# Designed miniproteins, single chains, continued (2), part 46

Each design is a single chain, and the fold is of that chain. pLDDT is the mean over its residues in the fold that is shown.

## One batch from the design tools (miniprotein)

Design m5582
Fold by ESMFold2-Fast:
Structure m5582 (fold): chain A 80 residues (1-80)
Amino acid sequence: SEKEKLLEEIKKLFDEMRKLVTNNKDIYKAQKLALEIELLRTKLTKSPEEVAQAEADYQKRLDELEKRKKTIEENIKKLS
């Protein structure tokens, strides 16, 4: 069923995020995966209206993460 597919996807994303965090790999990718997991969990348990709001919040948080990553990359360049 759709619910079973969503649960399996959440499990897969969570395991991937855990591997990235444990091995001190790309923290921004881990943060993006965490946001995706949060959205999928909302889709499992919340109304369509709440899901629509969560999708908007997800996009906003992704945009802020990308801006922070760029700022850090620019600061590193200035130190070089």
Scores: mean pLDDT 78

Design m5583
Fold by ESMFold2-Fast:
Structure m5583 (fold): chain A 93 residues (1-93)
Amino acid sequence: SSEEIRRLVEEAFELIKEAKENRDNEEIVEKLVERLGTLLSLSDEQKKQVLEAIRNDRIDLAIGIVLQALSARHRFTPEEARLVNRLASEVLK
């Protein structure tokens, strides 16, 4: 449903934001990436790519992987796309 997708988007970007804020704490970042992987059904390779992106302060790449995973599950409405763009911009600040 639209509400389920909105919740998934909000939860995924909250996890990315927390990982960015705790980037220098490897144990916290690893736990947050595992939670993200469970939430979005990421492969082991995708989780490794997200983890490495966060470690290298390439939050843009981590967001790209998350957006690919979300897009595989659901075609965004214009309103959902606006939410995604807003949350991505907030995390990239």
Scores: mean pLDDT 86

Design m5584
Fold by ESMFold2-Fast:
Structure m5584 (fold): chain A 96 residues (1-96)
Amino acid sequence: METVEMIKEKVREIARKVGEEVYRRLLEQGVDPEKAAEEGARYGAEKAIEEAMKMLEELANNPSPEFYEGLKKLVEEVAEESREELIKRYKEEAAA
């Protein structure tokens, strides 16, 4: 229960941090703000899934296929929600 919440928070944290870094880098290179927002958020979400799944493999000494599948789906869902929130945030910042 608490472990699941920690994983969700870690996914959100990685998606935000990595997404913001990529978004900023693309803006510095002259990439269109809307495209930079979409690419940054996408990369952040993908990296969050990768890191969360790696952590789950290290924590679970013998996960059942059902348990692993359920957690993977949860991680992907949280990462997609984070991607949508980051795109909205970046586009609002670019419009200000």
Scores: mean pLDDT 77

Design m5585
Fold by ESMFold2-Fast:
Structure m5585 (fold): chain A 85 residues (1-85)
Amino acid sequence: SEIEKQRQEMERVKERIRELLEKQGIKASDEEIATMAALAVLLAEGLLTEKDVEAALSHWSPEKKKAAVDAILEVARQLQEEKAK
């Protein structure tokens, strides 16, 4: 189903976020990974701006927020490149 395909796509996006954070030595919960993945997809589709992403993470610690924003922007870039193929 379409919903199941979207769920599988989201799981792949979550895995990309996890790998980027792990490379930076940043520990994140599954809920934080899910939030970052959702923001990356919305940013890639042009439904959010980089400023909206920063605002959504305003309550996160400065160090985690910077790592999260960097990961979200990188994954959104990858998704945009894949879509533009």
Scores: mean pLDDT 83

Design m5586
Fold by ESMFold2-Fast:
Structure m5586 (fold): chain A 76 residues (1-76)
Amino acid sequence: SAMEERAKETKELVEEMQRIVTEILNDPNASQEDLEKVKKIAKEIQKLLEKDPLSKENIEKVKQLLKEMKKIKEKM
């Protein structure tokens, strides 16, 4: 069902976020500024998923926030 597909997508997005956060936090070349940006993005993702984890709008916002997090990692 569409709801089951969204639940799977949300789980995959959370797992991807956790992986990226862990990689950045464990990178010895990560700047304090990059760490602060990543923490802010992670908090925004958590707030969106706590409010409505199955919302299409919130899933799209989470995807955009993950793209920003990936950009930070690419610059390191």
Scores: mean pLDDT 80

Design m5587
Fold by ESMFold2-Fast:
Structure m5587 (fold): chain A 100 residues (1-100)
Amino acid sequence: MEELKKRLVELLEEFKKKVKEILPDAEELHKLIDETIKLLKDPNISLEEAKKALTEFKLKAINLIENDPKVSEEQKKKLYEVIDEFEEKVDEVFEEYLKS
């Protein structure tokens, strides 16, 4: 669990860096990333809770992007590409962990 959580936190930190390059002033999205990192750092979080947290994170992130009138269509496209890349990497980490 510790190695899995560490890799997931590193992926969220990388995701935050990429988001800041596209949307440096998206405080609510940055806060959502930070809150998800804190949740994953909880020593009592289960594997299922971690998966659920990341699924809920994706849905909330998409909702924040769609409802922000300051985000251009070009920025939305780039952000969705970053979200898709993040999801693919997260799925890879979980698959590797299950294979030991």
Scores: mean pLDDT 83

Design m5588
Fold by ESMFold2-Fast:
Structure m5588 (fold): chain A 59 residues (1-59)
Amino acid sequence: MTPAEEEALRHLIAAVRYAMDGDREKADEHLTRAEQAGASPQAVAAVRAEVDRLYEEVK
């Protein structure tokens, strides 16, 4: 895995963790950083959908 792929993956994982904690702003920040680090549009879209779903469930 390249350093860029590793950074993107770390941000995607952080986004899910913040969403589970109810911190939507930090989850959105980490999704943006994953995209900037070179995460595929499909991966970002899939994780964003999961973040939205988790946020709905933890309310």
Scores: mean pLDDT 77

Design m5589
Fold by ESMFold2-Fast:
Structure m5589 (fold): chain A 76 residues (1-76)
Amino acid sequence: KIKELQEKAREAERAGNYETAGKYLVEMAKLHWSQKKFKEAAEAYRRAAEMYRKAGNFGESDRAQIEAKVAEDMAK
């Protein structure tokens, strides 16, 4: 599932569908979080924030940035 989401995110990014790429990366981050893989979740949330920023969706970008920081704090 995680590999499938990663491939879908990369394909969406290559196609310029940054909003869709961000969505897949958030789903991947949530799967990592549910498995207590907080470092991987933080990385996925940071990537989602970049995609949302490229899409001009600053609200979702900011939300993903906050989730990434929470995940990093959980990993300590």
Scores: mean pLDDT 86

Design m5590
Fold by ESMFold2-Fast:
Structure m5590 (fold): chain A 105 residues (1-105)
Amino acid sequence: MKMKITITIEIVGSEEAVRAAIEAAVKAAKEVLPGAEIEVELEKLEDGNWKGTVKVVYELGDISLEEAEKKAREAADAIAKELAKVAEKYPDVRVGISVEVEEVE
């Protein structure tokens, strides 16, 4: 059975804060999900803030849905901990993390 984990991280703040958060999220994702596909988007918003999106896609073979969901939660928690360190330096940064686990047919 193949499972696909998708973690999407959305970050809003100053350009410096968003870039720092993207770097932290990408580094954490590479450490907790080695070999994951990582896509990064960065856009300037009309209000002068910036929005960063980091999408992490990781495929697992020979695993149950429950075990894949546990691994996804552990990975998201590790990423969130690194992003919390960025938020301590940049208190106005806002971070959203979403996690999806699906069976690949």
Scores: mean pLDDT 86

Design m5591
Fold by ESMFold2-Fast:
Structure m5591 (fold): chain A 92 residues (1-92)
Amino acid sequence: SDQLFQLGLRYQRLGSQLYDQGRLDDAVRYYRLSIYYLSQSINLDPSSRRLQYLGSSYRGLSDVYRQMGDFDTSRRYLDISRRLFRQSHQLS
């Protein structure tokens, strides 16, 4: 689970860097990889911290889709992010 968590964080950082560069399709790809690995990590070992990072990756996807003008997809990911942050607070 730690290896999956660290991989998820590396992809989240890369997604954020690509978003800052305006490379929106690449940012989507790497945020999705982050979500995949963070979700697998949480399934094996749930924690407040891991849920917070998963929420951050969904927030990143929301920001990318908003920048692309896909407001419906942006809102769906924002709602998931908010739910994950609330769940994280309940586990802390």
Scores: mean pLDDT 90

Design m5592
Fold by ESMFold2-Fast:
Structure m5592 (fold): chain A 70 residues (1-70)
Amino acid sequence: SKAEELAKILETYREKPSREEVKKVAEILGISQSQARRLLTLIYNRELPKTPEEKELMRRFYEAMGIPIP
């Protein structure tokens, strides 16, 4: 499932996401590689999304993980 693939990427995430991880997240979420890199940076740093674009990226991530947004 999409959620399982995203969970595996996060489990193997190091200080910097690999090109392959960025590409895979972009494909799973249907976003650009630059957006996927931004999203992974937020998740790694445990940062809350601040901009409308960051909030939308986080929304797509939670939706793909099977977590309904209220």
Scores: mean pLDDT 76

Design m5593
Fold by ESMFold2-Fast:
Structure m5593 (fold): chain A 71 residues (1-71)
Amino acid sequence: ELSETELKAHQIINKSASEASEYAEKGDLEKAEKVIEETKEELRKLGLPESRVKAAEESLKTVMEESLKKS
């Protein structure tokens, strides 16, 4: 099972994915990118290694790009 830190990170990433997707669908790329940057900082504060932060960033950017195509 995931550690409490990893579980919390998953919850943060899932929430951020939903928020970034919603902003991207509205065409608000600045707010979508802000959500991604804030998420990266929050994950770093949790003590996640940079590799995990980068993976989360890449996933969120993919969600943002896919959502933008639907707007």
Scores: mean pLDDT 80

Design m5594
Fold by ESMFold2-Fast:
Structure m5594 (fold): chain A 67 residues (1-67)
Amino acid sequence: MELEKRIDEAAERVAKKLEEKTGRKLSKEERERIRELIRWLVETHGLTPEEAAELVFEGEVAKYERE
């Protein structure tokens, strides 16, 4: 339960940083995708939610600039 709250908070932080960088609001689908990716990294690779958030943020920034 507490781990999921930390994942949700990490996803919220990534979403806010992306919104600041792109100047646009993220869709519900984009926010959910970020959360699921953070969860997968935490569960599969043993990363902390904060470490996973940093990796996801870097990857998402690269995707939005390439799109």
Scores: mean pLDDT 77

Design m5595
Fold by ESMFold2-Fast:
Structure m5595 (fold): chain A 56 residues (1-56)
Amino acid sequence: MKEAEKLKQQAIEAARQGKHEEASDLMTQSYQLYKDAGDEEKARKASQQVMDEIQK
């Protein structure tokens, strides 16, 4: 879903700006949209990408 990818990108950008709470919220929304679309693999990868960015 394009919406899930957009939220993932917004989460990554928020994490880069040090907005960890906003990044976590956006990541959760992206994860939920991917899961609702039946794409658990993309949901997991999106969550991992945002977490990796937060941990920098």
Scores: mean pLDDT 78

Design m5596
Fold by ESMFold2-Fast:
Parts: structure tokens; sequence; C-alpha cells
Structure m5596 (fold): chain A 66 residues (1-66)
């Protein structure tokens, strides 16, 4: 179960990176990941939050540069 949740987290990370590369905003990526995978359980929410924070930091850093 935890392994399945982590696998979904990795899949969402891969999708998130792809969407950011395609020019989607960090907010849009985060919203899509939460909607697609859902986050009803606390554990899933924590995994998605960590991924979202990492993607946000990358996106903010890139946009802040230009």
Amino acid sequence: SDEELKRKGLESSELGRRLLREGYSVKEVHDRLLKKFGAPSKEVQEILREIAEKLRAIGDEFQASL
C-alpha cells in the first residue's frame, strides 16, 4: 500500500516535470496532479505536497530569473 502510494508519487513527479517543461505553471501542474491522483489520504497528500514544493521551487526560480 505505501509502496503503491510512493509509486503514484513518482509517476506524478514524472508527469509534473513533463508539464513544467511544456510551459504549464506550477499552480496548474499542482492542481492537475492533485485532481488526477487524488489526495484523500494524509499519506498521499504528504507525498504530493513534497513533489509540489520541489516543482514550485524549480518553477519559481526559473520565472524569477526572467
Scores: mean pLDDT 62

Design m5597
Fold by ESMFold2-Fast:
Structure m5597 (fold): chain A 64 residues (1-64)
Amino acid sequence: MSEEEFQKLVEKAIEIMKKLKKEHPDASDEEILAKAAKKLLEETDASNEVVSEAVRKAYEKLKA
């Protein structure tokens, strides 16, 4: 996967996480991460490992 493709996955993960947080404000960060990873995996051809890394990086950016 190219760096550009990975950056697009990270941006997609950020948007998914923001939406999930709005819809489930009482959900834990762990639940948001798990749901975002599952949704991203369903919407992309990326492997589970790549999706997990993209979600992790998205979470770091949201915390910064």
Scores: mean pLDDT 79

Design m5598
Fold by ESMFold2-Fast:
Structure m5598 (fold): chain A 99 residues (1-99)
Amino acid sequence: ATRYVIVVAPSSSLDGGETEIVVSLLKNTAGEPSEVLAKVRVPMTEEGAREGARELVREAARAGIKPDAVVYSEVPGDEKENRAIRAAKEAAEEELAKL
């Protein structure tokens, strides 16, 4: 019925600045819209992405939530951004395995 999902996605600043990574914890219940329970915004770097993902998984655990899945969205044609996005996904999955 209810799933908790970590989503890793790129997000541009409203002022047209550099692209950042947003790592979000979503509550998905069948027949209802997704709810954003928590999110962290980190620089588009592999290390920043890994730390943001770990922080969000730890925050979820402190709230008594063990996420069911980690999903991510790649940016077509941007390997640098995709590398950081994949790093966040991997770090989130590794941190989840410790729960």
Scores: mean pLDDT 77

Design m5599
Fold by ESMFold2-Fast:
Order: structure tokens, then C-alpha cells, then sequence
Structure m5599 (fold): chain A 73 residues (1-73)
């Protein structure tokens, strides 16, 4: 299972590649590729983390949705 840091780093790699803030859909695609969640859940996580892509905010979003929180490294 990826750590919250690995998820944040994956989204940051997309941001760097795009040269702009990633959209909710682009964040959701990354999350759905890393976690066994539905696209609807991935979009909801994307909405919650889009404005602050940190491991802490990712853990919070997963917890608020009742999903297992990834371990911190």
C-alpha cells in the first residue's frame, strides 16, 4: 500500500509535467491508479486535496471518507 507521501509525490509529478495546478479529474486518475477505490471516491479525494497537496491533507481526506488511511513513512 502506498504511503501518503508517495501519493502526494505522484500528484506533484503530474503538476510538474503539466506546468500548472492539476485538475480534480487529473488528481482522481492518479489516486485511482494507486488505491483500490472507485472513480467517484477518487474524484471526492481530488476535490478535498486539490488546493493543498500534502501527505497530511491526503490522510485527512481518506479518513473523512471512511477509507483506510495510508501509513506515514
Amino acid sequence: MPTAQEIADAIRRVEKRLGRKPSVDEIADVIASLLPVSMEQALEIGRRVQNNITPENIRRALGELGLPEPPLP
Scores: mean pLDDT 81

Design m5600
Fold by ESMFold2-Fast:
Structure m5600 (fold): chain A 94 residues (1-94)
Amino acid sequence: SKEEKIKEFVDKFIETMNRLYKEFKEAIDNAKTPEELKKKADEYIQKMKRTMEEFINELKKEYPEAEDVINFLKEAGQNLIERMKKEAEEKAKK
């Protein structure tokens, strides 16, 4: 059904964001200098933003009526990006 396909899309979105977030955390944890930490954080935050926009644009094209789902994904993505920024800032305090 259309609902099942939308759910599969959301599951793939969440899985992709979680994978990128894990890669982000590993990258900042393994950074050896403040400059490397900032560079890696910026790279993964930008990659997360691009990936989120790509998923949202695809969902809008295939299921334009799924406004609630689109808004949910936008909010979830924004919250994750803000969390990533805070984690990078906390890591940089040393």
Scores: mean pLDDT 85

Design m5601
Fold by ESMFold2-Fast:
Structure m5601 (fold): chain A 83 residues (1-83)
Amino acid sequence: SMQERIQQLVQHAEELLLSLQEQLKSQKSDDAMLATYQAQLPVIVQAIQEKAQELGIPAEQQQRLVQAAVAQAERILQEILAE
C-alpha cells in the first residue's frame, strides 16, 4: 500500500539521520561538526529523494518528508552543539 511505502521511506530517512548524528558526535570541534553537517545534509536529502522515486512516492509526500528530515537534522545539530 501507499502507507507501507511511505513507512519504508520514513525508516530510510531515520537510518540516514542516525548516521548523521553519529558522524556529528565523532567530530572534535564545532567548526568540524558544522562542516560535516553542511557536507552531509545535501547527500541525505538526495538519498531520501532517490528512495522516494524507487518506491513511487508522490512529489507532495516526498517534499513533506524531506522538510521533516531537514528539520530533524537541524534539531540533532542544535542538541549536540548545546552540550
Scores: mean pLDDT 88

Design m5602
Fold by ESMFold2-Fast:
Structure m5602 (fold): chain A 102 residues (1-102)
Amino acid sequence: SKEEEEKAKHAKEALYEAIMTMVRYLGTELKVPSSKLLEVMLKAVEEAEKFIKENPIPSLEEIVEFVRKIAREMAEELGLSEEDKKKLEELGVKTAKEKYEE
């Protein structure tokens, strides 16, 4: 239905906004090199595409769980401190929630 298409689009936008906000933070605040930013961004986008294909209309809770997973994977790949990992996760979740409720 048209309402289901709008919900699917909105959920996808919330996921991508969260990913791009986390990537921006890694580059601007944590000074991660552009080559590494591109690598973690492409992996996150690929995982988001798979998530949406399996669940086209995810709930807010499912989006939050997915964003937490992506933030943890980025932090582990980049060797971030526990403090920076927590900040990245909180930023991603906040962005996803704000965009989903918009």
Scores: mean pLDDT 86

Design m5603
Fold by ESMFold2-Fast:
Structure m5603 (fold): chain A 96 residues (1-96)
Amino acid sequence: VSEKILKAALRFAESEPALADLPRAQRLLLGSIAVAQFIFGGTSGAVNRLMALVAEHPDLPPELLERYARKIAGAQSKEEVEEIAREALAELTATL
């Protein structure tokens, strides 16, 4: 299931014109969030803050972005996505 979600996220990120100016790792994470929102429903404050951070900072570490994209793709609930988003925010902001 998680691998199928990750593949869907990659396809979404590659086909989304609004994400075209962002590096691949940023597009992968934003794509994974979009797929999770489709499956589990609307966004929370943590997810919204993570999306804004990733979109505004194209120089974030790609390995961390890809790691969190995979974690979100593997999430089983909206609550798990929110927990992963909080972890990602803490770790990514520590790199700024």
Scores: mean pLDDT 76

Design m5604
Fold by ESMFold2-Fast:
Structure m5604 (fold): chain A 65 residues (1-65)
Amino acid sequence: SEVSREVAEEIRKVGVSFMAGGEVKIEDGKIKATMKHKSEKLREQAIETLKSEGEALGLEVEIYE
């Protein structure tokens, strides 16, 4: 489902903070995130954060490498 613009912007800010140079989008009622060239530990933390936010908002999360 679509979410408010404010919520989408907050998700992007959090996602980008953990994914130096990565990208976060809300598309097709899903949170889509790309993670590249990042330490495994920081990547795992970012994935956990996005999944937690997705569950809270009722949105499916897809992680790309």
Scores: mean pLDDT 64

Design m5605
Fold by ESMFold2-Fast:
Structure m5605 (fold): chain A 74 residues (1-74)
Amino acid sequence: SLSQQLNQLSQQLEKNGDFDSSSSARLASIYADKGDYVMASRLAQSSSRQSQLQGNNDGAEQLSQLSQQLSQQS
């Protein structure tokens, strides 16, 4: 599920030291699990921008794609 993908990516970001990005992705996972796809999408976009600022372009792209998919569920 989108929630599971966000949670897994959150854990990878945490291991990489991207704590702000990880926190936003984990919150996105929680909101997606509750069915709040609008909030989940916004948090995933925030996480994507934070990942980009940390130089994690691959993580940023994955989060951006997940954000778009979440937006389509709302």
Scores: mean pLDDT 86

Design m5606
Fold by ESMFold2-Fast:
Structure m5606 (fold): chain A 51 residues (1-51)
Amino acid sequence: GSFESAVKLREMIRKGEEPSVLLLTGASPVAEDILSDEELEKFKKLLEKYS
């Protein structure tokens, strides 16, 4: 689900790993609730990269 995707995305961002487009898309609905402001900024940059 979206929650598990957001938790996995947070983990990958913290490790400096490149998440998949599917993980970014899956995390999107709850990313703001799970990610910090700094992590959310990194998430937005990753979305722009794959746009």
Scores: mean pLDDT 79

Design m5607
Fold by ESMFold2-Fast:
Formats: structure tokens, C-alpha cells, sequence
Structure m5607 (fold): chain A 75 residues (1-75)
């Protein structure tokens, strides 16, 4: 759930279409890697280069936040 919310937040900040944001959020909530989630969205919607860049940035920001939370949980 937290992963999907972060994807929605950063996806909106990067200006992604709502349908792309929802698909990425669903895929990462299911435990898909950011690379696999991005590939699925590209293949599903035929994303242009600008949208691919925005999706990659949103996923990168999401996983940076998750990595910080995991590090805190291990301490």
C-alpha cells in the first residue's frame, strides 16, 4: 500500500497520466521491481520517451524512500 501511494505522489509530481500512475502503483504494490514495472507500463501504453523518463524518475523517487524506510527498520 505505501509503495502505491508513493508512486501516485511522485507520478503526479512528474506529470504522469493517471492510468500510468495506477498501473505502476499496482505493480510495485505486488512486489514487482521498478525495472519490470516500467517495462510493463511501456509495453501496455506505448509510452513516449518523455513519459518513460517521468515514470523512471517517479519510480526512482519511490524506491529511494522505501530504501530509507528499510534502513531505519533494520536499526
Amino acid sequence: MEKAELVRQYGREEGLPDDVIELLGELVARGESPERALSTAINTYGLDDDTRTKASLALGRTYAELAEREEAARR
Scores: mean pLDDT 80

Design m5608
Fold by ESMFold2-Fast:
Structure m5608 (fold): chain A 95 residues (1-95)
Amino acid sequence: SLEEIKEFLDKLLKELEPYRVQFPRVIKAYELLKQGKYDEAEKLALEVIENPRTLAELPLAYFILSIIYYEKGDKEMAEKYFERAKKLYDILKSS
């Protein structure tokens, strides 16, 4: 559900708060998302995916895209982004 995605993203962001300075683009995308600026948040999240500065940004960017697509009513794309975010998060946690 959208609530489960938001809860997971919020938890992950809280864990990464000491490293916030290392993830300025993905943090900005989340701030835009909270403001309802979905097109701006999507553009920035896609930029992170295309040119990640650290691998740790990738699951955050995919979670943000998942929320945006749920809010836009594209549940199929939202689920695909959510699954990718969870898979990347699991890989990074195992490393």
Scores: mean pLDDT 80

Design m5609
Fold by ESMFold2-Fast:
Structure m5609 (fold): chain A 76 residues (1-76)
Amino acid sequence: SKIIEKIIEEVKAKLEAGETLTGEEIEELLSKLKSKEEQLEALRKILEILGFSQEAIDDMLEKLEKKFELEEKEKK
């Protein structure tokens, strides 16, 4: 996805500039993606760039997936 690539480039550019990414900024970047699958893929790539462990990445992705399931239940 072109949108995922742009998000990853923005993340890399901020880190190269010596800036840190807040959880709120990550959520704003993910909100540009329309599909849950693309949001999960983008989050995985962002967390890998930020240097999180595989265990921490998997835990955070599981939490986001559960959040999507709850939001889907509330819309029914």
Scores: mean pLDDT 77

Design m5610
Fold by ESMFold2-Fast:
Structure m5610 (fold): chain A 67 residues (1-67)
Amino acid sequence: SMEELQGLFRLFDKDKNGVLSGDELNLLLKFDPSFKPSNPNTVSLQDFFDYLLSKNPAAFAGVTFVP
C-alpha cells in the first residue's frame, strides 16, 4: 500500500527532510546500481515509488501515487 511505501521511505530518510540523499542514497544505489533517479544527488518519494514499481510491478498493481 502507499502507507507501507511511505513507511519504508521514512526508514531510509533519517533526517526527515522528505528526500533520500548522501548515505541513504548511496546505500540504495549499492543494493541496486541499475537504479537511475531523476536527480543523481537526491531521491524523492515519487522517485522511490517509481523505482519500487519497476522492481515489482505485480505487488504494486492498482497502487496510485498521490503527492
Scores: mean pLDDT 66

Design m5611
Fold by ESMFold2-Fast:
Structure m5611 (fold): chain A 63 residues (1-63)
Amino acid sequence: SLAEEILRLVNSPDGTVDIDELVAALEKAGRPLAPGFVEALRKHADENGRVPREELGKIPNAA
């Protein structure tokens, strides 16, 4: 699934993922996220730009 690939591409030592690291990793892998989806993730991010791993499960094709 896309979520599993994301978790292998980015550092998630505390159960959160850095959105900027996520976006860069997916662009490098040839699977860029839609701008609107990135904006939605940023709304759920903490003050450091990190989202909980659970939010990644809401990405389309992450079944």
Scores: mean pLDDT 70

Design m5612
Fold by ESMFold2-Fast:
Structure m5612 (fold): chain A 88 residues (1-88)
Amino acid sequence: GEAGEESAEAGREAALSGGSGISASSSTAAAIGGVGGYTSAYLGLQSDKEAAEESARVMEGSAKSGVGDGKKGSEEAAKRAKEAAEKA
């Protein structure tokens, strides 16, 4: 699945870019974004709806346990994943 692999690679590059700096907040945001992106892209090869639903649950959990900017990013990502799941 080209789309899944490209999305996973983009997510990996984003996570690695965020993690290359010495910042706990950046590392946390990269980890949360990476998990959501990898889960959606990886499972997208199996089922778009199931991947979107699972990603939404993971991101929502991360948003609830997150702090600062990481929490805001996770909330927005969870909302988008949930909308994608409803549309699929």
Scores: mean pLDDT 51

Design m5613
Fold by ESMFold2-Fast:
Structure m5613 (fold): chain A 122 residues (1-122)
Amino acid sequence: GGLVPVLALILHHSGYVPFSVSLREIAEALLPFEEELRAGTPHVDMKVAEKLAELGLIREGLGDNGIFGTAMAIHDAIEALRPVLADRSTSARELIDVLEASGLAKFSEEEKELAERLAEEL
């Protein structure tokens, strides 16, 4: 699905996950939560942020601010994507277009291509 790689791109751009962590590692960590993220399950943003911290995927030296900032980045991305999340045929590119239109991030063509490839693999 396109949601998980696209959220991994947002987390890479958030500043809370180190750029040394691959987009694939972030996406694989998010995969178990895809249905909860799509459904808007209460506190799924915090649950995901805590799991990323447990896996050592949040930048060192931020303390609780790293977890809360990661949760906020997930929350903001999911809220922006909410109108299109019901349509599971929405591509990674279409999800990226919604996020860019919301002003949350701007992605390079290489990042968009990588997210599309991960969406096909996952």
Scores: mean pLDDT 85

Design m5614
Fold by ESMFold2-Fast:
Structure m5614 (fold): chain A 86 residues (1-86)
Amino acid sequence: SELEEKIKEGEEALKKIREWLTKEKKTELAKELSELLRKYADALENKDKEKEEEVKKKMLELAKKYGIEEEMKKYLEGVEAALELE
Protein backbone atom coordinates (compact mmCIF):
# COMPACT_ATOMS: atom_id res chain seq x y z
CA SER A 1 0.00 0.00 0.00
CA GLU A 2 1.02 3.66 -0.39
CA LEU A 3 1.14 4.13 3.38
CA GLU A 4 3.43 1.09 3.85
CA GLU A 5 5.72 2.39 1.08
CA LYS A 6 5.93 5.83 2.75
CA ILE A 7 6.77 4.22 6.10
CA LYS A 8 9.62 2.22 4.51
CA GLU A 9 10.91 5.27 2.61
CA GLY A 10 10.84 7.30 5.84
CA GLU A 11 12.79 4.65 7.77
CA GLU A 12 15.41 4.41 5.00
CA ALA A 13 15.64 8.22 4.84
CA LEU A 14 16.34 8.50 8.58
CA LYS A 15 18.93 5.70 8.31
CA LYS A 16 20.66 7.59 5.46
CA ILE A 17 20.65 10.83 7.50
CA ARG A 18 22.19 9.05 10.52
CA GLU A 19 24.85 7.31 8.39
CA TRP A 20 25.72 10.63 6.69
CA LEU A 21 26.02 12.40 10.08
CA THR A 22 28.38 9.65 11.30
CA LYS A 23 30.48 9.51 8.10
CA GLU A 24 30.91 13.30 7.91
CA LYS A 25 31.41 13.63 11.71
CA LYS A 26 28.58 16.19 11.96
CA THR A 27 28.54 15.89 15.77
CA GLU A 28 26.83 19.22 16.55
CA LEU A 29 24.20 18.70 13.82
CA ALA A 30 23.58 15.16 15.14
CA LYS A 31 22.96 16.54 18.66
CA GLU A 32 20.62 19.26 17.35
CA LEU A 33 18.69 16.79 15.17
CA SER A 34 18.46 14.30 18.07
CA GLU A 35 16.92 17.02 20.28
CA LEU A 36 14.40 17.92 17.55
CA LEU A 37 13.50 14.23 17.07
CA ARG A 38 12.85 13.91 20.83
CA LYS A 39 10.65 17.05 20.79
CA TYR A 40 8.77 15.68 17.77
CA ALA A 41 8.17 12.34 19.53
CA ASP A 42 6.96 14.19 22.65
CA ALA A 43 4.54 16.33 20.59
CA LEU A 44 3.15 13.20 18.88
CA GLU A 45 2.73 11.39 22.23
CA ASN A 46 0.86 14.40 23.68
CA LYS A 47 -1.15 14.91 20.43
CA ASP A 48 -0.01 18.55 20.42
CA LYS A 49 -0.56 19.51 16.77
CA GLU A 50 0.80 23.04 17.23
CA LYS A 51 4.12 21.74 18.63
CA GLU A 52 4.21 19.00 15.96
CA GLU A 53 4.06 21.65 13.20
CA GLU A 54 6.61 23.89 14.98
CA VAL A 55 9.13 21.06 15.37
CA LYS A 56 8.55 19.85 11.78
CA LYS A 57 9.31 23.37 10.51
CA LYS A 58 12.53 23.47 12.55
CA MET A 59 13.60 20.02 11.29
CA LEU A 60 12.94 21.01 7.66
CA GLU A 61 14.79 24.34 8.02
CA LEU A 62 17.78 22.55 9.57
CA ALA A 63 17.68 19.87 6.84
CA LYS A 64 17.49 22.54 4.09
CA LYS A 65 20.56 24.32 5.53
CA TYR A 66 22.59 21.08 5.26
CA GLY A 67 21.16 19.81 1.95
CA ILE A 68 19.19 16.88 3.42
CA GLU A 69 15.70 18.39 3.04
CA GLU A 70 14.38 15.61 0.75
CA GLU A 71 15.42 12.85 3.19
CA MET A 72 13.85 14.79 6.08
CA LYS A 73 10.58 15.18 4.12
CA LYS A 74 10.51 11.41 3.47
CA TYR A 75 11.07 10.71 7.17
CA LEU A 76 8.24 13.06 8.21
CA GLU A 77 5.87 11.60 5.57
CA GLY A 78 6.73 8.11 6.85
CA VAL A 79 5.86 9.08 10.43
CA GLU A 80 2.51 10.58 9.29
CA ALA A 81 1.75 7.40 7.30
CA ALA A 82 2.52 5.23 10.35
CA LEU A 83 0.12 7.30 12.48
CA GLU A 84 -2.67 6.71 9.90
CA LEU A 85 -2.17 2.91 10.21
CA GLU A 86 -2.95 2.95 13.99
Scores: mean pLDDT 84

Design m5615
Fold by ESMFold2-Fast:
Structure m5615 (fold): chain A 68 residues (1-68)
Amino acid sequence: SEDEVLAEAEALLEEFRARLAAARTDEEINQLVVEFSKRMKPLLEQLSEEQALEIEKRALALLNEALA
């Protein structure tokens, strides 16, 4: 269901947040972005356009926080 896919996408965002917090180099952050983009793509394709956009915005916010 969409609710299950959304829950999976949100769980993936929390894993991304934790791993970004543990990253110490720009290379590690780059590798995490590539990995999580690949893992998130099939979930976003199953979500509505509105939900997919919200997940993408949240992922960008996490990345911006890690780079600050």
Scores: mean pLDDT 86

Design m5616
Fold by ESMFold2-Fast:
Structure m5616 (fold): chain A 92 residues (1-92)
Amino acid sequence: MTPQQQQFIDQLNRASRVVRDAVQSGRLSPSDGTQISSLIGQAVDYVNNQDYQSASQYAQQAAQRARDNGVDDASRLLDQAAQIAQQMYQQQ
């Protein structure tokens, strides 16, 4: 795994923990938490397959859903991950 791929995955893992904690604390419904976690999981799968454009798009979708549900801390981490994936895509 490249250092940039590791940085992307680390940001997604941090966002996943925030989402899980938001569900556990009642800040986020289990259904919305599952949908955000699914989008994060897809972004991880895409970066592992070196599809950085799709990884960026799925991270952006996860960020938007987190933002729409008021989980701004997760949204910020996911936006940062999307930018990392976008930079990796442009370097191809």
Scores: mean pLDDT 87

